# Ledger of designs, part 24: designed miniproteins, single chains, continued (3)

Each design is a single chain, and the fold is of that chain. pLDDT is the mean over its residues in the fold that is shown.

## One batch from the design tools (miniprotein)

Design m8807
Fold by ESMFold2-Fast:
Order: C-alpha cells, then structure tokens, then sequence
Structure m8807 (fold): chain A 73 residues (1-73)
C-alpha cells in the first residue's frame, strides 16, 4: 500500500515538474526549463521503481503511466 502511494506521489510530482518545465520554456528560461524537465524524469523513474517494488497490479499500472510520461521527455 505505502509503495503504491509513493509511486502515485512520484508520478504526480513528475507531471507537476513537467508543467513547470514547459512554462519556463515558453518564457525562454532554458536553464530553469532544463532543471524542471530533469526533475520530472527523476520523479517518473522513482514512480517506476516504487511501482515495480510494490508487486501489485496497481503498481504495474503506475509503471506503465510513468513510462508513457517519460517518452514525452
């Protein structure tokens, strides 16, 4: 249960960082955009790790979602 919660939180954090990365990219702040896109990637990787470690069906769903989000980066 707790690993699934961590996977969900990491996935949400990754999405939030991705949105911030896009916002800074629109402003022409390449350095801040890069930092947030890197943060997004790490958060999605953590979501995958926690999802896999959970050994649950829900964890596998979160892994698939995080992998799809990583492909956008």
Amino acid sequence: MELVEKAEESLEQGRRFYELGLEYEERGDEEMSRIYFEGSRRSYELSIKFGEESGTERGRELVERAREELEKL
Scores: mean pLDDT 86

Design m8808
Fold by ESMFold2-Fast:
Structure m8808 (fold): chain A 98 residues (1-98)
Amino acid sequence: MEAEREEETQRAQKLLGEAARLFNDAARKAREEGDESTAVTAESLADVANKAQKSSLDEMKETARQIAGAARTLAERSSPEVSELLLKAAEKAEQAAK
């Protein structure tokens, strides 16, 4: 129903916004550690998450699945502190995809 879809849209937007903030936090931490490659990738994921909030619900869910996977992959090659922030961002994105 349209009202239920609006509630789901608002939830997905909020979760993607939270993921974007965590990606920006991960980017700042990576840059502080001298890992510019990880910082640039995390900033790109934050930008994708922010832009997705203007999309349809179905597009937001698909984008959320993609950025969650990308964040988990990036976390594997990151420092423990950056990895923790990326994994938290991935969890928020995975929740947005549901």
Scores: mean pLDDT 87

Design m8809
Fold by ESMFold2-Fast:
Structure m8809 (fold): chain A 81 residues (1-81)
Amino acid sequence: SAEKEAIVKETKEKIKELAEEAAKKFPQYREVFEALAEHIIKEIEEAAKKLSPEELRKLSEQVLKGYEELVKSFEQALEEA
């Protein structure tokens, strides 16, 4: 549906933005952030085939939050190194 396509597109854009911001802070780990973002994008595209728009919006929110939390954990680990 057009609604599901919009949710996927918005989520992909936000994930890519988060990955780029993380890569700018930790350029030595750019490849890791980009690979994770690509994996998450593929998972969302596959989920969109099976989920309702409402379920997809909830998954999108959870995935974006999870990526942000992962980056914060990475920053914390690097501060202790």
Scores: mean pLDDT 84

Design m8810
Fold by ESMFold2-Fast:
Structure m8810 (fold): chain A 69 residues (1-69)
Amino acid sequence: SEDTLSRLEAVRDALDTDGSLNIAALASLAGLSQSHFSRAFKAYFGETPLDYVTNRGVRDLVEAVNRVT
């Protein structure tokens, strides 16, 4: 479980570095199937990878709006 957490942390760091990574690529990086990846990610970070990616897009949009407003 600690090894899984370390892999999930590496995945989150990769996503924070390159927001273009899709869910399949993130699951592959973690060494998990997409379903197992989503469940494990939610268990450790409190939200699904899909929600995390969606929330990242919202954060990027808010930042862009704040730059021009």
Scores: mean pLDDT 71

Design m8811
Fold by ESMFold2-Fast:
Structure m8811 (fold): chain A 81 residues (1-81)
Amino acid sequence: MPSVEEQFEEFLEKFRKGAEEAARNAKSEEELDSTLALLLGIGQQEAREFGEKHGLSEEEIERLLEELRRIADEVREKARK
């Protein structure tokens, strides 16, 4: 069974890959921003459910949410050049 840390890292990698795919497929900056906002919303909900399932503290859940926001911002900035 993968550790909570390994599952957390896999979750963040999955989110990053999805965000990078959205950036590659977006036809405009507006479409990219809309898609990233949607993915971030879904990712934040999944992160809270992950935290509840694994008994994470609110601080650990907030850290996961901050990591998702950072990934979305990094992908958006790279797509802007």
Scores: mean pLDDT 81

Design m8812
Fold by ESMFold2-Fast:
Structure m8812 (fold): chain A 76 residues (1-76)
Amino acid sequence: PSATVTIENAGKPGTVFTVTLVDQSTSEIVAVVEGVKADENGNVTVKLTGLKAGTYLVIATDDDGNVSQTTLTVPA
């Protein structure tokens, strides 16, 4: 399966984030996406492919120490 996740109001437009995806059932880090820029509304969007069905914690961290998070559910 694939999914697109958006973290709203993550930071200022143009801020570069590292997005970490954690499988909540296994606590494994399944993806790390570096260099994700916030859009003009401060939102961070990542498209992920090859995911197993399940619930994931999505964490966006910038170099200034700001952390934003959301959850992503990939259907079976």
Scores: mean pLDDT 79

Design m8813
Fold by ESMFold2-Fast:
Structure m8813 (fold): chain A 87 residues (1-87)
Amino acid sequence: MSAARQAAIAEAQKKFEEFLKENPEASEEELLELGKKLVKEFIKKLESLITDEKEKKVAELLLKVAEGEITEEEAIKEAKEYYEKLK
């Protein structure tokens, strides 16, 4: 892993831990919303580091799911169709 990728993972973990310390009674809904936000930020940071077209496509689809633009089912379908075209 690159230093930038490791830093992005560490930053996401730190933000999650800080939220749990500040909000020990956080609901499952609040934790889910935080998780979506952290995944979205992590994917955006990774996009600049991804050189592989397949990984970049997966990152784009995950970001769209996190933003609510598409469903997880639609993302999986698009990923499969993209991978089949590359074969």
Scores: mean pLDDT 69

Design m8814
Fold by ESMFold2-Fast:
Structure m8814 (fold): chain A 81 residues (1-81)
Amino acid sequence: SAREIAYELAKEKMKQKGSLFLDFSDAKEVVREALKKSGIEVSDDVIIAALSIAGYEHGLPPNRLKPGAVGRAVDYAIELS
């Protein structure tokens, strides 16, 4: 649920910005919003760690994140919380 919300929000943000990827700040906001909409409370430091792990795992630079990595970061944030 939260992962699907994050994936959709990431795609919407990319389309609104006319970009093929999300920077770290936009990705963090997407993860935060998806977790909030799912009733899950996670601290910002955990979200940052989760995004860093997901980006590294997918071989993506911090400023070139994609919906798949952002969705994966939601799963990591829940596991780390």
Scores: mean pLDDT 82

Design m8815
Fold by ESMFold2-Fast:
Structure m8815 (fold): chain A 59 residues (1-59)
Amino acid sequence: GAADAARNAAGAAAMARALGGDEEGSKQAYDTAREAVLAGGGPEAGQRAGLAAASRAGR
């Protein structure tokens, strides 16, 4: 649902910043996690997609 999408997206954005990513990288991680949840993957898919995007942002 929308609440799960928002929580996963916020977590992914925070992780991207913690890994040294800039604001654009954080936004990409946010959008990626949100889209994964809304596509029917649920919170687990959102977490996985968001972490992958955050890791790329931190490089």
Scores: mean pLDDT 77

Design m8816
Fold by ESMFold2-Fast:
Structure m8816 (fold): chain A 64 residues (1-64)
Amino acid sequence: SEETLAEIDRLFEAVGLVVRGEKAGEEGRYDEALRLLDEAAKDPVVAETARRLKAEVEAAKAAA
């Protein structure tokens, strides 16, 4: 259905934000990582993963 395709597209966008956010955090681009993960957390499927990664990035930024 068209609804299912729209849900899949939104999920792919959210997953892409998580991947980009994690990479930005690993590369020390903390502010970019936090923005990407905040955006990803708006999707309920990836929200928990995005919030966990955000906490890890915040801890890394504080330790830097």
Scores: mean pLDDT 85

Design m8817
Fold by ESMFold2-Fast:
Structure m8817 (fold): chain A 96 residues (1-96)
Amino acid sequence: MSLEEQRRLAIEALEEAKRIILEAGRRTGKLEEAEELARILDKAIENIKEADREGIIISLTMAIMALSVLAQHVPELAEAAREAKEIIAKALNEVE
């Protein structure tokens, strides 16, 4: 896999995770908390656009950590956070 393909895969995973979290936020009435996490994921996407392989791994790992924190503090989003983490973890395994 090329570096450009690794960046694309990572960005697509983060965009999908963002969609899952925002939809769950709307459904559960936790849209403010979902939007705050979406901003963190958007920053990870920006960082990945110019990142090397190590930078991609760090950004995906930080996104997983942020989703874990969200799940602990906002139980209504815990299932969506788990789904989003699985998508990001799959991308992380494919990049490594």
Scores: mean pLDDT 89

Design m8818
Fold by ESMFold2-Fast:
Structure m8818 (fold): chain A 85 residues (1-85)
Amino acid sequence: AEIVVVAEAPTEEQAQALLKEMVEIANEKGTVTSAKVEGPTASIVARADTEQRAEELAREIVELAEKRGAKVVFVGSLKDIAKKP
C-alpha cells in the first residue's frame, strides 16, 4: 500500500529538514518512492507491506510534521491524488 503526505513548513529550510526526517522514518518502516520539496512544501510518497502499516506510517509522518510546526495539507493514497489532479 502507498501513502502520500504533503506538509507546508513555516520556511523552505524547515521544509527541507522536515522532508529529511520524513524520509528517515519512511525508510525504517517501508520504502520511499518519491520525496520532494517545493518552496515551503514537503511531499513524500512511501510504500508499506500492508494497508494498516501504511496508515501507521502516515500517522507518524503527520505527527512529526505537526511537532516541527508544519501544516499537513494532504494525507492519503496515490488513488486519492489521481481523483483530484
Scores: mean pLDDT 77

Design m8819
Fold by ESMFold2-Fast:
Formats: sequence, C-alpha cells, structure tokens
Structure m8819 (fold): chain A 59 residues (1-59)
Amino acid sequence: SKEDKEKIYKEALEIAKTTGLTDKEGITQIIRVYEKLMGVELSDEEVEEIVEKIIEELK
C-alpha cells in the first residue's frame, strides 16, 4: 500500500543517514530488510523508486 511504502521510505532513509550508506546496493538491502520485517512485498520497480527517492534526499 501507499502507507507501507511511505513507512519503508522513512525507515530506510533514517538508516541511510545514520550509517552513511549512499549507494544503490546498500539502500536496496535496507529496503528489502524492512519489507521482510513489515510482511510487505514490493515489486522491483517500487523498490527502485524508493531507492532513487532516498538517494535524491541524501543530496
């Protein structure tokens, strides 16, 4: 859902900021961990959109 995607975005962004991870692979792994923790399945396209949003926000 949109709410689940927003929550994953916020949690992954916080971890990226805290850990200093700025690469696509590292951010993708964070998102995949939160998918499992929340019991949510995202498409590869939805994951890539969240990764790009996080990278843009970290600038």
Scores: mean pLDDT 82

Design m8820
Fold by ESMFold2-Fast:
Structure m8820 (fold): chain A 89 residues (1-89)
Amino acid sequence: HMELLKTETFELEPGEKKTITVPKDAKGKYRVTVHVSEGEVKVFVNGQEVGTLKAGETLTIDVEPGDTITLENVSDGPVKVGVAITKED
């Protein structure tokens, strides 16, 4: 079963980064879904680039406890981005 654990929406100015950490005491399999509604965002997992998302695009990534997801605004204007973390039982 997939359970929604966390949903965040935030705005990033050009060059800003936001880091989200999966708790180390978390158990099971985790999935992070990133959706960009405005601008362009580069996505990193544990410091490694996974992809770049444009407005309207979505990326889903399998993650483990303790993993860090970093979102960087690589556009010339502000970005609006939503993140959901789900757990697989």
Scores: mean pLDDT 80

Design m8821
Fold by ESMFold2-Fast:
Structure m8821 (fold): chain A 67 residues (1-67)
Amino acid sequence: GAEEEAKRREAAEGSAAGGAEYHFKQTGATAEVLEFTDTEAVARVTVGGKTYLVRLDFATGEVTVLE
């Protein structure tokens, strides 16, 4: 139902953002989420003074680097 969909979306948003932030924070990196959809998220990640644009696919769990 609607409650289950809302919880799934909230968990996906929290997990994607929190997971990326957790991993990158350990390397001195920062992550900024630019786009968030039901199927993917696009984030700007800064590591060692260099900025990368990355796409996370929720269907596969894969991260693709976009320049």
Scores: mean pLDDT 63

Design m8822
Fold by ESMFold2-Fast:
Structure m8822 (fold): chain A 99 residues (1-99)
Amino acid sequence: GFHVARATSKVYERAVNEEGLSREEATQIAGVVASAGIGGAGDPEGYKYAVELASSLPRDVQEKGIKAAEKTAEEFRAQGDDGSATVAEQGLEALREAL
């Protein structure tokens, strides 16, 4: 829902602007976060797809995606947006499991 969209957009923005990923690479990282967030909402296929997508990415893209997701989760926690933070954290877990 709302938190998946918010977390996905912020991770994408950070991946492009702070981690230097291409728009295509950042879109793939955002896809991992969105799929993991949907999985956390009770769709186990979403989380499985997130791990599979993350596993298909080059290691350097995964590592930059991890940094983007981690900073995004920390920022949302600091703002009291626990829902969006949880989605970013689920994406972070999927990226870490793929390494």
Scores: mean pLDDT 84

Design m8823
Fold by ESMFold2-Fast:
Structure m8823 (fold): chain A 87 residues (1-87)
Amino acid sequence: SSEEVEKVLEVLRELKERIAEVLSGRTRSSLLGQIDLAARDLELTGDIDGVLNMLEAMAAHAESQGLEEAAALLREARDRIEEIKRE
């Protein structure tokens, strides 16, 4: 629904702010850019499952790079979005 999409966009906005506090440089810019692309795709398609898949892929990649705090933030955002979808 439109209300679910708006809530998911808010989660992604908050995620961007938190990622910006824990990362720097090119890694920060890259991850923030990926989150922006996920938000834009959601606005165009309404595909919440696509956002969940992107966040999981981003978290797995962040973990593989030793970015433990960023990976945890991405998983927290995914869990919040799954909760919104259960409404």
Scores: mean pLDDT 88

Design m8824
Fold by ESMFold2-Fast:
Structure m8824 (fold): chain A 76 residues (1-76)
Amino acid sequence: MDDSLEILKKIYENSKKVSLSKEEIEKMTLEEFLERIKNGEVFDLSNEEQMKLLLEKLKDGAPALYEALKKLLEEL
């Protein structure tokens, strides 16, 4: 668990972040969101409102990833 969190943290710190608007996050399907993550996109987690919307997307279809990101946000 800690190793996975450390890897995610390093990816976040060293990757170019993608900024999404609230409207883009709301319109994006869970499948589109997961495909973008699978393709290596790293989203900017500095915006609390956007983070909340992203977590809601993951909560419904990817609870393990939801828990991992929630822990990552607590460590940032």
Scores: mean pLDDT 70

Design m8825
Fold by ESMFold2-Fast:
Structure m8825 (fold): chain A 65 residues (1-65)
Amino acid sequence: MEAEIMESLARMAASVEGEKEVIIEFEGDTLRVYMKSKEGAEKIEEILKKAGEESGMKVEVFVLE
């Protein structure tokens, strides 16, 4: 349930930042987000880390080259 909420938040944040392609993966208590924009990744990481702190989820954001 928490993971599903975090995925929805990640997709929404990526859309707001103009990211057209984003990959989201779950591994236990960790949410991993992959995107092409470094600037977008930094902004989304800040948002998701704050939400993750409240939900007990770990967040990792990666830039695809």
Scores: mean pLDDT 74

Design m8826
Fold by ESMFold2-Fast:
Structure m8826 (fold): chain A 77 residues (1-77)
Amino acid sequence: DAAARIERARRDAALAARIVAALEAGDLEEARRLLTEELGASEAEVDEVLADPEAAIAGFRAVRDASERVIAALEAA
């Protein structure tokens, strides 16, 4: 179902953007909440991600961009 795949990709892109925004703001508490509650990451995984916020920002920007490309491809089909 293309509509379900587009909706999933939109949710993934929106979540990645929210995580980037929290990290850029230095709101590590909100970033931890998003990673654990919305992304389902373990506490150990979150601690590793938050140990390097700049690398985490770059990684989540890449996830957002990949999700946006999936949306564009499915909408064009």
Scores: mean pLDDT 83

Design m8827
Fold by ESMFold2-Fast:
Structure m8827 (fold): chain A 65 residues (1-65)
Amino acid sequence: SMKELEEQALKLMEEVRDKAKALAEELGAELEIKQEGDERLVITIRKGDEVLKTELSLDELVKAL
C-alpha cells in the first residue's frame, strides 16, 4: 500500500542521514543537513576545497520503491 511505501521511504531518509553523519565523522569533514519539510533533504559534506552535495526527495524515493 501507499502507506507502507511512505514508511519505507522515510526509513531510507533516516538511514541516509545517519550514514552521512558517520561518513563525515570518519573523514573529519563538515556536515550540513537542510530539511525542507518532511519531503526533502539536502546533505552537504565539505572537506577543505572539496564539496559533495546530495538531494533526497520523499516522492522520488517512493517512486523508486
Scores: mean pLDDT 76

Design m8828
Fold by ESMFold2-Fast:
Structure m8828 (fold): chain A 92 residues (1-92)
Amino acid sequence: FEKAEIKEVTKEHLEKAYEQVLKALENNEEPELIENTGVPGLLVMAKAYAENKLLEKEELEKETEKLKEKLKENEDLPEEEVRQRLLKELRE
C-alpha cells in the first residue's frame, strides 16, 4: 500500500478541492472533483456540493477529517484515557 504517497496526495488534493468547491459555489457551477478520485476530502466536498450545502472551509476540513478517520478504521477510544494521557504529558 502507498500510505505515504496517499497522505501527500490527500493534502494537495484537499487544497485544490477547497478552492474548486468554493469557486463552484460562488459561480453556481459543478466542481470537477465530483467524480470519485479516491481521496476522502474530495468525496466529502463532492457530496456537500451534490447536496447543495454551503460549507465553509473549516467545516469542509472538519468533515473531511472525520471521513478519513472512518476510512482508516474507527478506533473507539475512551475520552477518559485521552485525558489521562494529557495529564501525564503535562507532568513532564
Scores: mean pLDDT 47

Design m8829
Fold by ESMFold2-Fast:
Structure m8829 (fold): chain A 84 residues (1-84)
Amino acid sequence: MEELGRRLAELLEPALKTGDVEAANKASVEGWKKAMEALLKGDEDGALKAVRDGAIKAALAAGASEEQAREVGDLVAELLRLRL
């Protein structure tokens, strides 16, 4: 748990300094909204997908590479999975 959170923070830190923070925040909020809607319906797989897709979109908006965005998405989905 703590190690995954630290890795996520390290990946996001440079993007937050150089990217479009507003666009990244909007994409993240949209992803979490869809995830919460899926969880309310009992769709855990849909929630994981929504969070991952939102995190990837947010990372790309913040200026991350496609590889970094994929890693961020995978880490965010893993963090949600551990709480389900």
Scores: mean pLDDT 73

Design m8830
Fold by ESMFold2-Fast:
Structure m8830 (fold): chain A 99 residues (1-99)
Amino acid sequence: GAELRALLEELLALLMELLGVVSRELVPEAIGLILRVIGLLVDLEWGADPRALAQDALAVVDDAKALLARSDVDAATRARLQARLDALRARIEAYLASL
């Protein structure tokens, strides 16, 4: 429970940073990703399957990476956020492998 919660909270924090840097046209898509993670945190609190939640979290990471690739952001900000998303993806995959 605690490990997956920490991963989802870190993903939420990354999406909030992404929201701050995306073009105005992409803000609704970034908000949609944030709402998806909030939904996963709620489902985790109410005892949903951790495997299903972790799989959904991986899908959110992949969608966030795609949104970042479409965003008009400077190369340093893009590289930093991409590296953090990739690192988080690997940690979620490791969590899934531990189940």
Scores: mean pLDDT 90

Design m8831
Fold by ESMFold2-Fast:
Structure m8831 (fold): chain A 88 residues (1-88)
Amino acid sequence: SDEELAQYALDNPEKVKELQEILVTTARENQNASREELIEAIAKALGVPPSAVAGPLAVINDPTATDEQINAAVGRLLKAIEEAKKKK
């Protein structure tokens, strides 16, 4: 659930910080990229499929999103990273 994803982000501040650094660095390196190219670059940096990035990134970039919705989006990305690591 979104509440469980938001709580997962709150319970893992070190992972949130690492994720934020990757997002900031990737965005800075791709300032002239299209949205699709930026999503692909973030997906590659995180080791997840692009489909795992598009939804959460849209929420994180939504100025009307609540802190709870943003935390849930971050938690969803963190879970996608964890699942990708477990596969290999």
Scores: mean pLDDT 82

Design m8832
Fold by ESMFold2-Fast:
Structure m8832 (fold): chain A 71 residues (1-71)
Amino acid sequence: WEPSEELLKLAEELPEPLGTALRQYVTTGGFHPAAIPGVAPEQTEALLAQVKEAIAQHASAEDRAFLLRKP
């Protein structure tokens, strides 16, 4: 599976650390939670929720179904 060009561009436009988290999540096909340097473990859960929300708002219906599905 190839990451969407539009989602990668969105990751560049989002503020850190959300942009890095989104990029990592889409490049792993939605299976690996983002472990972002400098983000506390307690903030990682909220950051992952924001990543999923951004995908839900900006990704195609097919990409949403793929990236947000359980493995």
Scores: mean pLDDT 69

Design m8833
Fold by ESMFold2-Fast:
Structure m8833 (fold): chain A 120 residues (1-120)
Amino acid sequence: ALNANPTNAALYNATIASLIANQLYAEAIATFQAMLNAGITPDTTTYNSYILALLGLNKYAEAIATFNAMLANGIAPDARTYALTGVALSNLGKSAEAAALYNKAVALDPSNSDVISDLA
């Protein structure tokens, strides 16, 4: 089906990334919802962008819920996913849980020990 085409996922990812770069976080969230409504399966890049958009709107609990939905859908987190979710946990005062995710981010990308700084 055209709606499940990997090229469509790449186009949505590029659109969401462009919206985030311009701080259009609400529009990035709407584009993610449009992707889901089109029957296009989000990948790790899509989820990272959606979590980043939620952080931009200070929607920390929703960012954590999105990470949990990503795991439930069998989508593999990367270093960026763990770092972004760690930022959400830290902002909710869950410092021990945030530290655990930051350690996972560093373990997946040991060449960048300050992944969190690049996202803040």
Scores: mean pLDDT 81

Design m8834
Fold by ESMFold2-Fast:
Structure m8834 (fold): chain A 95 residues (1-95)
Amino acid sequence: TKNPEYQEGLFKEAEATLYLMKATIAKKMGDLKEAAENLKKAIEKLEEAIEKYEEAIKTSKDPKTIALAEAEKRAAEEMLEKLKEELKKIEEELK
C-alpha cells in the first residue's frame, strides 16, 4: 500500500512501540517515573497514528488501503486504552 497517510500512521505506530519498549524496560528496572514518561510518549504516538489512519480512510479510494487502515486503527485504539490504564496505575504508585 502506497498511501502516504497510511504509511505515516505505520511510522507513528513504530515510534509508539519503541517508547512502549523503553517503558517496559524502565518498569522492570523499578524506574516508575521513566516508565510513566515513556508511556505518555507511546500514547501520544498512538493518538497520532490513529489520526493518520482516519485520514487514510477518509481520503483513499482503494478498498484494500481503507480495510488495512481500519484494521490498524482498531488495533491502535485497543492498545491506546490498555496503555492509558497502565499509565494510570503507575501514576497512582508514584503518589
Scores: mean pLDDT 88

Design m8835
Fold by ESMFold2-Fast:
Structure m8835 (fold): chain A 85 residues (1-85)
Amino acid sequence: SEEERKKQIEEAREKVKKEIEEARERGDFDLAEALRLREEALEALFEEGDLEKAKELTRRLIELLRKLGADEKELEEAEKILEEE
């Protein structure tokens, strides 16, 4: 249902906000920035309906996660999904 989907999205966003706060509290500003970009991408997609902005923010997130040592194969697959428009 639409109501159930909206609740799931809200719960996911609140979880990300908490993770941002926890990262900042321990001085992990790179992780906090990555989580912030993720949240902004979700806002662009679901609140603004701006797919191009969401893709731009997601690309910036992927670039930052790559710099932080995330799994390169997962990052490549995410980039491909963004380009399969």
Scores: mean pLDDT 73

Design m8836
Fold by ESMFold2-Fast:
Structure m8836 (fold): chain A 66 residues (1-66)
Amino acid sequence: IDDLEQAIDILNKARSANSPQDVFNILSSAYMSTSSPVVHDAIDDALRNGIDRALKKVQERLEKAR
């Protein structure tokens, strides 16, 4: 649950960024600061398929975990 909430927070921060460089810095810093497979998967999904899709997927996983 905490890992899913962390992933949502990271993706929301990246989504709010003002430049592609800021998005990359937020995502890469988060990726390097954690060993959580959940957070890594969410960041990989965001980079591959877009932040909005990754955010929806993580939110669905959190709902199922509750």
Scores: mean pLDDT 78

Design m8837
Fold by ESMFold2-Fast:
Structure m8837 (fold): chain A 108 residues (1-108)
Amino acid sequence: SKEEKKALLEKLFEELRISAETWVDVYAKYFNLSDEEKEELKKEMERAVDRIYERALQLIDENPDLSLAEVLRQATDEVVAELKKEGKYLLASMVRLLGDLAVRKIES
């Protein structure tokens, strides 16, 4: 049902937000980012995750025949495409990996 999909999505994104924070810390250390660059990357990652979540909720309401995995793939693809258009390739790669992790958790 829509309610079950939304409940699973909410729980999934609680876990993904924690993973995203850890990945920002790891990437910042690996690429030797300044504190300012790290905080900006963290804010951009939080915005990207929120955009995927909001778009996924919209897709569940508009397209009830889509599986949760299909919803997550489409929402992730759209956000990644926008980030690449903005030249944010590192963030796009991180968001793609996070979206792939989300799909794996649902399909397992």
Scores: mean pLDDT 87

Design m8838
Fold by ESMFold2-Fast:
Structure m8838 (fold): chain A 84 residues (1-84)
Amino acid sequence: SLEEEIEKAEKRVDEALERLREAVKRGDLEGAREAKREVEEAAKELIELAKQHPDVLKSVGLILRAIGVLLEADLLVAELEAKL
């Protein structure tokens, strides 16, 4: 179902973001950049699933969540780069 696919995509986003936060905590710039790419792919999948949702408000909410996660990933990597 679409709801199950969205739940799986949200879990992938959360797992990728957690890996990014762990890499940043370790000061692992290469690992952080790799995890950021995982966040980007997971967020892209969430946006594509959101576009398929019949409820426009729910679709918009999921897209905004994906954009927020992408911004957090960008800022986390930029902050790590600034500290090195």
Scores: mean pLDDT 87

Design m8839
Fold by ESMFold2-Fast:
Structure m8839 (fold): chain A 75 residues (1-75)
Amino acid sequence: NPQQQQAQQIVDQTTQQMADVVALLRSRGASDETIRASLQDVVEEGSRQLQASLSDPQIVQQGTQQIQQAGQQLG
């Protein structure tokens, strides 16, 4: 399923970007509030990419849920 593979790539890239952002901001002494706000921006961008790139609403919904969960776990 090409859309499932593309969704997984977007989810994986977004999750990696969230992890990198958290690591960078923590290394700079950023507050938990700043880290959460930055994670929210990455989550929203990843969700937008899923919606823009994919036409299957179930795959988009599943990918969005995975990104949202990853953001909650990292924040």
Scores: mean pLDDT 86

Design m8840
Fold by ESMFold2-Fast:
Formats: structure tokens, C-alpha cells, sequence
Structure m8840 (fold): chain A 109 residues (1-109)
């Protein structure tokens, strides 16, 4: 089963960075939905199955850097962590190079 995970970064009126996470099955049905705040410390996505991750942010009016819209394919055993207090994204070693290339390509477009 190919799982899709959608992460949407938002900045609240108080300037707090939050992330809204939706997990979809192969038929585009929502399996799980959760909002993460800095109090949660961060988001951890561990791929047990082939997983397509879409990371996006709300509009350019954010006073904080939001993630550019990125798409990352995870193999079983790969992991993405997002530290919400800093907004830093940490990837498994194999996924990191593909992520950095995707960021560079989207910045060039």
C-alpha cells in the first residue's frame, strides 16, 4: 500500500508555527489527521511502507520561514522529523540528498 502524508505549515496570529498532518491510504481516504504545535516538540514520520510525503506552507505573509512545497518519496525504514520550535527538517541519510535537491530545484523555478 502506498501511503500519502500531507504536512501543511501555518503560523498562528500569535506567531506560533504549527503543522497540520493528514495521512491518506492508496485510495485517497483519510486515515489520520492531527495538528502539531511546538508543545508537541515535533513531527516524526517513520515509513513502514512506501510513502509519498507532500510538505507545504501557507502564504508569503508568514513572519517565519515556511517549508516550500516539497514532495519526497520514502522507502520502508526512512524517516522524516520536523522540529516545530525551529522549523528544521531532519531526514534519513538516503532521503536527505533527494530533499536538498528538491529544495534547490524549487528555489530555481
Amino acid sequence: MKIKVEITFTVSQDGVLTAHVKVYNEKDEVLEEKTYTPADGGIVIKAEKPTHVVIGGEASDSPYPTAARLEVELEPGDEITVDLPTGEIHLSEKARAAFDAAVAAQRAA
Scores: mean pLDDT 66

Design m8841
Fold by ESMFold2-Fast:
Structure m8841 (fold): chain A 55 residues (1-55)
Amino acid sequence: SMAEELLAQVRAAAEAGDSGALLRHTVELATTLPPDDPVLQEAAAIFEAVVRRSR
């Protein structure tokens, strides 16, 4: 529930180029979910893709 909402916010922040929101929501997921959770893995992949695209 909250995890799915945070993942949606991660996707929206990535699309908008809002690096602050992207970091905030990704960190919130990392503190809420276990490291092997598929939602956290998806958020981490989105974060890495944005960082790679930037530089």
Scores: mean pLDDT 80

